# Designs tried in a protein design run: designed miniproteins, single chains, continued (3). Part 60

Each design is a single chain, and the fold is of that chain. pLDDT is the mean over its residues in the fold that is shown.

## One batch from the design tools (miniprotein)

Design m10204
Fold by ESMFold2-Fast:
Structure m10204 (fold): chain A 82 residues (1-82)
Amino acid sequence: MARELAEEALELALEAVRLGAEAGNKKALNLGIAAALRAIGALFLAELAEETGDKKLEEEAKRDAEIAKELAEEAIRLAKEA
């Protein structure tokens, strides 16, 4: 589940980067990039949690994925408003 959330967050973040770049909106672009980096971190933590069975890493991966998704959705909103 954490991995699926992180993958979803990364897809949204990449869409945010694309939309921000197309709109010429630096704020949306930068927020999309930040979301993508956090989603990549969440994917790494999710994979490590699967390998080790560490529930704390699984919880951290879920939290990072949720934050990345929120940042990506905000970046998409900013790109579409401009």
Scores: mean pLDDT 85

Design m10205
Fold by ESMFold2-Fast:
Structure m10205 (fold): chain A 87 residues (1-87)
Amino acid sequence: SAEEELERERKQKERAAKYEEMLASPDGQAALAAFQDEILRRMKKLWAEDRSKGLRVDLMFELLLAEQAGDKEEAEKLREEIREFEG
């Protein structure tokens, strides 16, 4: 629907803004570097088992933001969504 389209666009713009905010600080740059290393590590592990498996990088980034905010409930929810996609 048009409402779902607008909500998706809002969330995309919000993620882009948070990414830009992280790039503006040394701590944010370090967190993004650690995130990139984690993506690579997880991809290598998955591809050692099955090269057809993919990663939800969007959910992994939302998990990074939830962990940075100290939102343990949101972080656990996102970990479950990632596991469901991988399983």
Scores: mean pLDDT 79

Design m10206
Fold by ESMFold2-Fast:
Structure m10206 (fold): chain A 79 residues (1-79)
Amino acid sequence: SEKEKLLEEARKRIEELRELVEKVEDEELKKAALEGLELAEKQLEQLAADDSLSVDEIRERLKRLEEDLKGLKELLEKA
């Protein structure tokens, strides 16, 4: 389904960021980044479980999540 494809794309982005986090030598930044990624995964699980949401509502929520993940990626790449 479209919903499953959108959620799978977001999960892959989180996994890519986890690989970036493993290269970070700053332990405090690494811990904060991992906590942020765990929160993102929890949000994806909530979206996956919520059958009341339309595909458009899922896209809107995922767009906000993608902005957060983009900011995290920029921080990790500069660390």
Scores: mean pLDDT 82

Design m10207
Fold by ESMFold2-Fast:
Structure m10207 (fold): chain A 62 residues (1-62)
Amino acid sequence: MEYRVTVVSGKVFDTATGKVYEPGETLVASDVRVNEDGMLTFTTAEGNPALADAAGVEVVPI
């Protein structure tokens, strides 16, 4: 299932490329999960693993 991830007050880190998504940016994600530390983990549309603080982003199914 695909999701729209909107960066609200935090940041999204692409852990494969080191790219950072800033507040106001939006990306498409799959395999969205919350880990034991409350961090959001997902795969970007480019196939890269990404990490975010779940409190700093909005996640909506598309």
Scores: mean pLDDT 81

Design m10208
Fold by ESMFold2-Fast:
Structure m10208 (fold): chain A 80 residues (1-80)
Amino acid sequence: SAAALAAEAVAATARLAAAEAEFAATGSAEAAARLAAAALDLTGVLYEAKLVGAGEEVAEAVLANPAATPTSRRIAEGIA
């Protein structure tokens, strides 16, 4: 459902923010890999939403989230 995808996108946005903070703090290869994985997770949720006709609704949930980083916003804008 669109609501389930929106909830998943919100969770993915929070994970991406956490991964960005870890990478900023450590600069490690492990943190970079987690950041890449978190960005791909958010991209996947948004792409699934687009395929079922809920892309704009789910992207808006990401863009309205105060925890959304510039990276999360760019991903949501690019997929919508």
Scores: mean pLDDT 85

Design m10210
Fold by ESMFold2-Fast:
Structure m10210 (fold): chain A 64 residues (1-64)
Amino acid sequence: SDETAKLVGLTLLAVGRVVEGKASPELAQAFTRAVNAGDAETAERLAREMGLSPEAVEDIRRLL
């Protein structure tokens, strides 16, 4: 459940980027699907495309 809470936090960061007008909804949806599938490589790439922090990218590597 602690791991699940961290994954939810990552998806909320992606939603925040969309709300701020800094990423498309399609990118955020693709990111959420990659996170749910455990696809670290795709999730990391999409996180960088959305402008998530290096710390968020590190969390993806650690959790997925």
Scores: mean pLDDT 80

Design m10211
Fold by ESMFold2-Fast:
Structure m10211 (fold): chain A 94 residues (1-94)
Amino acid sequence: SKVEEAEKRARESGVPDELIEKIKKIGSKLPEEIQTDTTVMMLMIAGSYARGDREGVDLMVAVGRSISKRNGDSISVQAIDEVVRLAEEFARKR
């Protein structure tokens, strides 16, 4: 699945398993229609953050916000903002 591919790539980028599981939990609470795409975006953001790719983080956040606007929802934006917060928290603890 797309989520499994994104999860594997996030692990390869150095995202800790604890953060991946938290992201999957956030994703599982989303409406079915946006769940897969938003979870993939959240994992990609975490992966870019783990690589130190700030430009990649900013780009993926912008793409995720664009998807939320297209879908007419605020839930994806809230999930993306939560993942950025978690990624920053994990970076501060390292």
Scores: mean pLDDT 78

Design m10212
Fold by ESMFold2-Fast:
Structure m10212 (fold): chain A 60 residues (1-60)
Amino acid sequence: DEKKEKLKEEIKKLADKLEEEFGLKDLAEAIKTYVDTVDASVEELEEVKKKLEDLYNTLK
């Protein structure tokens, strides 16, 4: 599913930013593991992405 793969890539990039800018290494690794191992729906991936964007905006 093209849309799922794009969302997974975007989520991993957000996880990388959280690790690089704020030192949230354990969170970033947990998110990447979740994305790679759980067969999440598009809606679930969009919700995860939104929560990570909200976290990033709160921390900056």
Scores: mean pLDDT 82

Design m10213
Fold by ESMFold2-Fast:
Structure m10213 (fold): chain A 63 residues (1-63)
Amino acid sequence: GPVVTVRLTKHPAYDMDTGEILPVGTVLTGVLLKEREDGFLLVRDLETGNRYLLSKEGVEVLS
């Protein structure tokens, strides 16, 4: 998928494997793996390799 840089503006992101939370205000650069019908994006962080579930409703695209 495309490389995206996003800011979490309204909702935290969730690590898909651990359930660890990235707080609101986090800036994440990753590969967009999937856009889901339930309003979520699955993104792999380029720095850590971790997969995060992001709400479409609370994401600002920076690049």
Scores: mean pLDDT 83

Design m10214
Fold by ESMFold2-Fast:
Structure m10214 (fold): chain A 69 residues (1-69)
Amino acid sequence: SLAELQAELEAARKAIEKQPNNAGAWLLLGVVLYQLGKLEEAREYFKKALELEPNNEAIKEGLKLVEEA
């Protein structure tokens, strides 16, 4: 639901505020924004996650998903 996606968005934002280098939290932001249809914001956050973990396949797949949308 939209409420569940917004709750995940807030949780990821709080995780990033505490640990800005938490690539998993940036990945979660990208996924949630993609599901909300905010493709440009999702792309930005996937790129940030990939900057932190360049060899993370889940992040690479997320970025590919947005760029093929």
Scores: mean pLDDT 83

Design m10215
Fold by ESMFold2-Fast:
Structure m10215 (fold): chain A 66 residues (1-66)
Amino acid sequence: MGRVVVRGMSAVGTTAAALTAIGHGGEAKVDTSGEPVVVATGLSKEGAEEVAAAGESRGGEAEVEY
């Protein structure tokens, strides 16, 4: 069970990560009231890595937690 958190990521990067998470059966949940921002939960290891890569490709930093 993986989750993806992001820091300093643009709105476009965060949106790309959230959409990728939905495609991998994850739950997209964006809460910008705190940092790091949790973008998605309930991901496989492969899904979490794809989500992080999708966000990072648009700028910003993503971290995968298992």
Scores: mean pLDDT 72

Design m10216
Fold by ESMFold2-Fast:
Structure m10216 (fold): chain A 62 residues (1-62)
Amino acid sequence: SQVEEYRARIARDPNDAQAYYNLGLALAAQGKLDEAGEWYARALRLDPSFKEAAQNGAKLGS
């Protein structure tokens, strides 16, 4: 699944903020909003520019 692919990417490169954000999107698409929120928060810690993108993506994707 996409979730497993993004988890594997994060394991190989823990500084890949895009992978954290994409994992959040994949989990949100599955209805796992609590988990998605956790991964969005992790992406924001790596790259604060994802803050508005993650928030807007979740709102528009819902």
Scores: mean pLDDT 74

Design m10217
Fold by ESMFold2-Fast:
Structure m10217 (fold): chain A 64 residues (1-64)
Amino acid sequence: MKEKMKEAFEGILELAQARRDGLSDEEVAKRLGISKETLEAYRAELNKLLDEVEKEIVEFIKSL
């Protein structure tokens, strides 16, 4: 579970970094070695993961 979340975050961080470097979505997909369709699928999956991560962070904070 947590390993998959880490891998997803690393991919998203690379995407965010590339956009700050002025790269287009096509260049980002090319750099990651994926298609534009796969990139859009990653964005949809990210929204689901963000919901899960938010819940996990809240529970972690409550445990402190």
Scores: mean pLDDT 67

Design m10218
Fold by ESMFold2-Fast:
Structure m10218 (fold): chain A 61 residues (1-61)
Amino acid sequence: IGSILEEYAKSLPDKEASKKVIEALKAGDYATAAMTLMNALQKQGDDEKLDELQTELERAS
């Protein structure tokens, strides 16, 4: 799951959000990483990537 969150973070045009996701992942805080990433995707308007991320998170549960 960390690798998936990292790939999504790297694809974000919002570099501040990307940085926060990577920092959370390094700290082992997957919940904060996922929440930050979902918020960034929603602000971006990328509903398709947001839906795919939600599916990956549910599968990892």
Scores: mean pLDDT 76

Design m10220
Fold by ESMFold2-Fast:
Structure m10220 (fold): chain A 57 residues (1-57)
Amino acid sequence: MELTEEQRKLLRELAKKAGVPESDVITPEVAEALAERFGLPKSGVLTPELREAIRKA
């Protein structure tokens, strides 16, 4: 799955905020874990719904 630089930065910030392990490379597993945390479909990418959940968290 391809992530943009912007998506990777957002996922790293969210992972850090949510207390999940962060790494140099954001994996689909991290994106899915964050989506599950916010009750969103697990897609392995930063969707508009996940981005909105991040902003409201």
Scores: mean pLDDT 60

Design m10221
Fold by ESMFold2-Fast:
Structure m10221 (fold): chain A 58 residues (1-58)
Amino acid sequence: MLVVAKEDFTPTKSDELSFKKGDILEVLKVVNDEYLYVKNLKTGESGLVPKYYLEELK
């Protein structure tokens, strides 16, 4: 599943992924109700991201 970043995100923890508004991310795993494990298709980096920063591409 592809999602788009609605806003810039700066990690507060080492396991979180940084991204910029408009970045396209691939959802690799749903971790819990608040966090997804995603890959940034621009950078190739993976990490945890809060769901409320993301919108599903459809």
Scores: mean pLDDT 81

Design m10222
Fold by ESMFold2-Fast:
Structure m10222 (fold): chain A 75 residues (1-75)
Amino acid sequence: GPSVETLPKKAEELAKEGEELFKEGNYEEAAKKYEEAIELLKLPAKNRHPVPEEIKEKIEKLKKKLEEAKKKAKE
């Protein structure tokens, strides 16, 4: 798998894919991409590495995007 230093970059790619899907009205697939990005950012914590505050902030921003995508997918 990717190193812990490259995880934020890969999560940014997934978040960008989610943003494109959201713009296309594909809210369910956008939500999946945001969930994947969040899980990828959480991998260091699951491996007992401390999560930097910057990464926690990115996770919270992605959670808000995920909530919006899930709400629109249910409408």
Scores: mean pLDDT 75

Design m10223
Fold by ESMFold2-Fast:
Structure m10223 (fold): chain A 62 residues (1-62)
Amino acid sequence: SGEAVKQALIDHTRRLAERVSPEEALRQGLRMVDTAKAAGLLSEEQAEETKEEIRRIVEEAG
């Protein structure tokens, strides 16, 4: 489901934010969301929601 894909991308970005710069984590996270949307795994709304959560995670990481 789209919710499972959304959660997987969020969880992956959390792990990235612990290991790479905030800028790199954001860039990679947003790219993954765009790829999933292009593949039909996420709706437009789900992609937007996922990007918002990714931005929040990276902001919290510093």
Scores: mean pLDDT 85

Design m10224
Fold by ESMFold2-Fast:
Structure m10224 (fold): chain A 69 residues (1-69)
Amino acid sequence: SMLEKLIEGVENGIRAATESEVAALVLEKELLKLGFSEEEARRIVELALQGRLDEAIELARKLLEKLFE
């Protein structure tokens, strides 16, 4: 489904953001384009930058499901 493809893309972005501040900026921009609020996008990026990968992915998945289902 489109939602599963979006989730995969966001998960890959989160993984990249854990090791790259440039990737974190790209992730924030892409989350905003998907309809995340500025606060939601920032929270996910901050979790990724803190190495809290599983938490960032879980929150992104829940928010994507809320936005698209």
Scores: mean pLDDT 84

Design m10225
Fold by ESMFold2-Fast:
Structure m10225 (fold): chain A 64 residues (1-64)
Amino acid sequence: MEPTPEEIEEARKMTFDEAAEKLLDAVDGDPETVARASRIVRLAAQREGVAPGAPVKGKTWKEL
């Protein structure tokens, strides 16, 4: 899977959490948007040092 330069740039501007939210919003059934959001999430995770398959930690502040 080879990300486009635009996807790399978007991942650099987004946090992992923001990218994950965008992926969830994309599940409306637009397959190309879902694929793009998925690639951005992976790039953001790698950039921030989040391991693949790591749980989404920031559910709420109340869980602290």
Scores: mean pLDDT 64

Design m10226
Fold by ESMFold2-Fast:
Order: structure tokens, then sequence, then C-alpha cells
Structure m10226 (fold): chain A 66 residues (1-66)
């Protein structure tokens, strides 16, 4: 499997924090704002994380830990 980049590891860490807070679903727009990047940048990294089996799309534009 491909190893996580530092940025992808930060995304996963944020998803873990949201799960612990009882809010496991995080929108693509929220992630883009949180990390100060475009939605296209977040979308590219989320696609990779889904391909790796680390996260799942739970609704259109919404992701959580697998």
Amino acid sequence: MKELSDFEADIVRYLVERERAGQPGVSQSELAKRFGVSKSTISRHLRRLVEMGVVSRVAPGVYSLR
C-alpha cells in the first residue's frame, strides 16, 4: 500500500478528533477550510485515502474513518 503523506496523516488525525467528539462525518468543504487548501486539493487526497481503505465516503462530499 502507498504510505500516507504528512498532509494525509493530518487529515486522518482530524477525522479521529471529530470521531472522538461524536461528529465522525466531515465535509470536503470543511476540510478545505480547515487546511487552507482548495476543494480540488482535498478531493485528490481524499480519493487516495479511500483507495487505501483508510477513510470511507458516508454521504456525497462527507467522509469518515473506515
Scores: mean pLDDT 79

Design m10227
Fold by ESMFold2-Fast:
Parts: sequence; C-alpha cells; structure tokens
Structure m10227 (fold): chain A 50 residues (1-50)
Amino acid sequence: MMDEIRKRIAEEEKRLDELVKQGKISKSEAASRYTAYALRLIADSLPYQQ
C-alpha cells in the first residue's frame, strides 16, 4: 500500500516537472502542488487509526 502511494507520488512529481519544463507552472507552484498531492493521496488512500 505505501509502496503504491510512493510510486504515484513519484509519477506526479515527474508530471509536475514536465509542466514546469513546458512553462505552464513555476517551480514554486510545482513544489506546492507536489506537497498537496502527496498529503492528499496518503490521507485518502490509506485510512488508519493511530
């Protein structure tokens, strides 16, 4: 489960890097979107108790 989440996060990072390369977003925007996506994916993909 965590491995799948990690892989999806890595894929999103690559997509954001491509958007920066295309000039659609800035590196700062990509960093913010990456962080939000990672937190969102973890929170939604694996509900658990502490």
Scores: mean pLDDT 73

Design m10228
Fold by ESMFold2-Fast:
Structure m10228 (fold): chain A 82 residues (1-82)
Amino acid sequence: SNEDYVYEVASLYNQEDYVGVAEVFARMIEDKVPLEYVNKALTTMGLPAATSYEEAALILADFLESQGHDEEAERLRELAKK
């Protein structure tokens, strides 16, 4: 369910498993999970809400890059271009 995605992101984030966060978040966007739930995942991580899937991917990419996860950030930036 959509709530299961949000819970999985929160769990991975609390464990500092940022590779896992990137994987689940990318699946949320690819599966067209409603933006409301994508934003619940972002706000659970202390990040701003997005108005589009593109913006959501870029917000998480910037966070991941700030944590030294450049490869995961680049994958989300490529997803934002689709």
Scores: mean pLDDT 89

Design m10229
Fold by ESMFold2-Fast:
Structure m10229 (fold): chain A 73 residues (1-73)
Amino acid sequence: MWDEALEHIEGLLAQLRAAAAQDPARAADYFATLADDIDALLKTYGSQLTPAQRARLEALRDEARAEAAALRA
């Protein structure tokens, strides 16, 4: 179900934040890739998502992009 996928993505973000302390450049690349993957999910499966699930995925995408940008600054 989509709620399980959302929990998995949230777990990946938490894991990448932990990894950023050791290798910020690599973590930035992974955050950028994750954001692109989430955007692809929104484009492909957006019609299957509830408004709440869509908003949560959009927030996770935007957070991943922001984290990547911050680590590259």
Scores: mean pLDDT 84

Design m10230
Fold by ESMFold2-Fast:
Structure m10230 (fold): chain A 66 residues (1-66)
Amino acid sequence: SAADRRRVYQAVIEEGKVIEELLKSEDEAVREEARKRMEEINDLLIRYEAGEISAEEFLARLEELR
């Protein structure tokens, strides 16, 4: 639904802000972990858009990445 899509994309935007701050770290290990998290989120978003996972499953998996 449009409401579910909005919820998914709002969560992506919020997590993206956290990742953006981590990418500013002077610690390369922190930046590498942030890049990996970004790639995992992008993979989840692709699977959601393909209809392979529900909005509920997307949000649950996104929370696990924290």
Scores: mean pLDDT 85

Design m10231
Fold by ESMFold2-Fast:
Structure m10231 (fold): chain A 88 residues (1-88)
Amino acid sequence: DPTEEIRRRVEELFERLRENPNDEEVREELARLVAESTLNGILDAARELASKIPDPEEAERLLKRVEEMAREFAEIVYEEVLEKLRNL
């Protein structure tokens, strides 16, 4: 399960960060995985919900809007997580 693998990798990176709080590569990798996990979770949910909408045009418009929003949100999550990790 990709979600469980991402969660486990995040936990491993948290342990590495505890051992070396100044490891910038670990911070960047952790921020990236959190952002990617957020994006993929939203996209998977959006695709599932879109498949259940009776109007195909409405489903496609909603899906595209959510995908664009999710992408922008993932970028914000990356920067915010990275900043918080640097301030630990």
Scores: mean pLDDT 81

Design m10232
Fold by ESMFold2-Fast:
Structure m10232 (fold): chain A 60 residues (1-60)
Amino acid sequence: MMQLSPEERQRITRSVQKIADLIEKGDFESAKKLLEEAVKELPPEAAKVLRQNYEFILSH
């Protein structure tokens, strides 16, 4: 996604990895809390990408 900076991509990647770890452990409440905290700190476009990754993890 060309509109995202390298720093924004790294932040998304770190958040996705932490969220995935929590979901694998069955800690859905902490995963959702981490998602909501991360999206508040990201620009709207980056927040959409993070939410899409969260939905992908839940479906796979």
Scores: mean pLDDT 77

Design m10233
Fold by ESMFold2-Fast:
Structure m10233 (fold): chain A 55 residues (1-55)
Amino acid sequence: SAEELLEKAEEALKRGDYKTAYELAIKSMQLAIEKGDYELAKRAEEVAAEALKNV
């Protein structure tokens, strides 16, 4: 699910795996948008932006 992907992205971000965090966050965001869950999509976007800031 989009929520499980976001949880994995947040865990990757915490361990400094910025590439994995970004990829999982983008996938979570895409699935959230497809479901119309814009709150989850926004959270995923924030995680992706934080990961990208560290590359």
Scores: mean pLDDT 83

Design m10234
Fold by ESMFold2-Fast:
Structure m10234 (fold): chain A 82 residues (1-82)
Amino acid sequence: LRELIERAAEEARRALEEGDEKAAEEALRSLETLAEAARRLGDEETVRYAAELLEELARLAEEAGMEELAKRARELAERLRE
């Protein structure tokens, strides 16, 4: 699961660097699904790692001018920390 989360985060980073908002949104959606799966499994370490990755992606999305995507990533990170 952790490896899949890392792959989704890498895809999101690449998409953000290339300015591909649709690909970034798809990768974020995959990361969200995987993070929820980790949470349901009680894998607290993986959930914390996913939250850290989402915070990084939110910063990158803001730098890319993708404000809505940055907001979604931050909101998801906050929910995972609850």
Scores: mean pLDDT 81

Design m10235
Fold by ESMFold2-Fast:
Structure m10235 (fold): chain A 63 residues (1-63)
Amino acid sequence: VEELVEEARKLMEELDKNPKNIDILQKAARVADELRAAGHLELAREVYEKIFEATKKIYKENK
């Protein structure tokens, strides 16, 4: 679980640097899902919001 928290922080930082990297977006989504399943609801929400922000920078909509 602590490894998931560390991974989430790293992925959020990488998204800030490379918001167009779809692989990072997919990894962040997977980690957020795992964090949510593990009960880390607040951190999972933060990761989802980072993904949404990165996607919006590429596209004004979900697409």
Scores: mean pLDDT 75

Design m10236
Fold by ESMFold2-Fast:
Structure m10236 (fold): chain A 81 residues (1-81)
Amino acid sequence: SLAEEARRVLEEAERLLNEGKSLYDQGKYDEALKKFNEAIELYREAIELFEQAGDSEGAERARKNLQEATKLAVEAAIKAG
């Protein structure tokens, strides 16, 4: 189902977000930024899939995760120069 696909995409985005956080903690800001940008793309895909499935709660959870990933990407970009 679209909701199951959305959950799988959301889980993959979370994995990439956590990889990015680990890289950021290591001072690897360029690599962290790449992971955060990949997570952002997958969070956007998850939002579209949840919306198509009629899962408004799933879409809102994915939007909150997108906001967090976007903040981290901005922080990584500032640190990278």
Scores: mean pLDDT 90

Design m10237
Fold by ESMFold2-Fast:
Structure m10237 (fold): chain A 75 residues (1-75)
Amino acid sequence: NAEAYSNLGAVYLKQAMALSPPSEELLNLAIEAYKRAIELDPNYAEAHANLAGALEAQGREDEANKALARAIELS
């Protein structure tokens, strides 16, 4: 379900950010998990917000801004 993929993304993001520098592999896994959550529930505001955080951590500013705008729109 969408919530399970969002939770999986959060676990990967936490693991990625525990490393210095953050793990690119774990950031990519977090992003893919959040994208799967959004595929299952496109109106899941929290998944869009969390995707924005993971994209920002990876330096993908334009994609992060789009995800954040969508999260705000859904709130």
Scores: mean pLDDT 87

Design m10238
Fold by ESMFold2-Fast:
Structure m10238 (fold): chain A 104 residues (1-104)
Amino acid sequence: APPLDVLEAIEADGRPAAERLQAFFERAAALARAGDLEGMRELIYEELGREAENLDELYEGIREIVTRLLREAAPEAPDEALEAAATAMVNRLKSLYEESLAKK
């Protein structure tokens, strides 16, 4: 489903934008902790309607979704602050994925 349709479905739940962002991030973090690249690829396909062919596209897709949710949660924040927050979230997911591989 396109990100807009997913955001509309989340809006129908009446949850604050920050809770929607948290729910998405927790799902992505759970997949990263499990080392589940297929699950993360499926998550991107569900949210953006496109396949991530490699890890760079996967993390780019996550960054796109997180940036949109951050803008909704903090519409008055400057773009630089939202970009920094999105980068930090993506880097955390990368670290969780790398830790999952190191502990195998």
Scores: mean pLDDT 73

Design m10239
Fold by ESMFold2-Fast:
Structure m10239 (fold): chain A 92 residues (1-92)
Amino acid sequence: MEDVSKAAGYAIRSVGAEIEAELGGDKEKNEKEAKENKKLYEEYKKKAEEKREEGLKGLEERLPEDTERSLERHERAGVGEKARAYIEQQKK
């Protein structure tokens, strides 16, 4: 959340500094500020994307694993009864 807000802030500041540089203000200062804000924007954008992707991927990977683990626990409890029922059904 914070990284997304920071990325947006740095993007706005970068654009503002680029406009100021084009308008012939303090070119050296505005160029440096634009470059720094652009670098920070890309950095926080990547961090925000990585956290979102990692969070979604973590949920996506962990949900099947947690479900499989829960299913294994239930299958271990029920495996004997299902095997017995299946054998009894095959005898007929």
Scores: mean pLDDT 57

Design m10240
Fold by ESMFold2-Fast:
Structure m10240 (fold): chain A 56 residues (1-56)
Amino acid sequence: MDEVELILALTERDTRDLELSPEQRALLEQLKAAKNAEEAVALATQFGRLLREQGL
């Protein structure tokens, strides 16, 4: 699995059973559409920050 696939798989696995906010869902959809590792890392970092702000 490449870095992008790993980031996507871990993010989806850890969030699939969580009740996500509309903002969290929008970021997750952007992450799924990431075309390269740099974009995926940036979006995953932003998503992780948003989860921490929401107490997840």
Scores: mean pLDDT 70

Design m10241
Fold by ESMFold2-Fast:
Structure m10241 (fold): chain A 59 residues (1-59)
Amino acid sequence: MKEKEQKEKLEKILNGEVTREEQEKLYKELGEGYKEKADKFREVVEKAKRVGLEAAREL
């Protein structure tokens, strides 16, 4: 798969546009070679979510 296609699939998962079943299917389609990129993206999203929650609490 092309990197752009893999990134779009990850973005859909992060936006919550997919169900758990669809999420598992997308992970299978991404394949093992993309696992490291998926882990890094997860860390970035987790950090952004924490910062966003902290900022939302100050409002």
Scores: mean pLDDT 62

Design m10242
Fold by ESMFold2-Fast:
Parts: structure tokens; sequence; C-alpha cells
Structure m10242 (fold): chain A 86 residues (1-86)
């Protein structure tokens, strides 16, 4: 579900301090999207969080796996939220 993927992303972000603020903003954007608000803002915040995760993966091979899982969880949460809102 959207909630499961969102919580998964937040859990992963706690292990990567560099992406936590962007991931929290993306999660808040997805919450607003589900409430019928700001679809574009949700997409932009999620895109920013994904870019931050990719930057961490490029700089630190030890965090690459967690950053990739974070990227996938954020993508699935946004996609599921968009499908629920159409």
Amino acid sequence: TVAEERERAMELARRIPEVEPATRAAAEGIDKLLAGEDELGAQEATSAAVRAALAVAEQDPEKQSDAEELRRALGRALEAALQERR
C-alpha cells in the first residue's frame, strides 16, 4: 500500500541522514496528494528525494543498497498514490 511504501522509505532514510529531510518532504507531499492536494508538489518533492538518494549511492558504495531501496520505495509510494487519485 501507499502507507507501507511511505513508511519503508522513511525507515531507510533514518539510515542515510543526508537524504532524510528530502525524504520527509516527499512523504509529506504524498500525504497531501492522497488528501487531494498538490500532485505536482508531490512529484517534485519525490524527484528531489530520488536525486538525493542517487547522489549518496554514487558517493558511498556502502550506502548504495539502502539508497536504491529508498529510491524504489519512494517511486512505488508515489505511483500507488497517483493510481489511487487516478
Scores: mean pLDDT 83

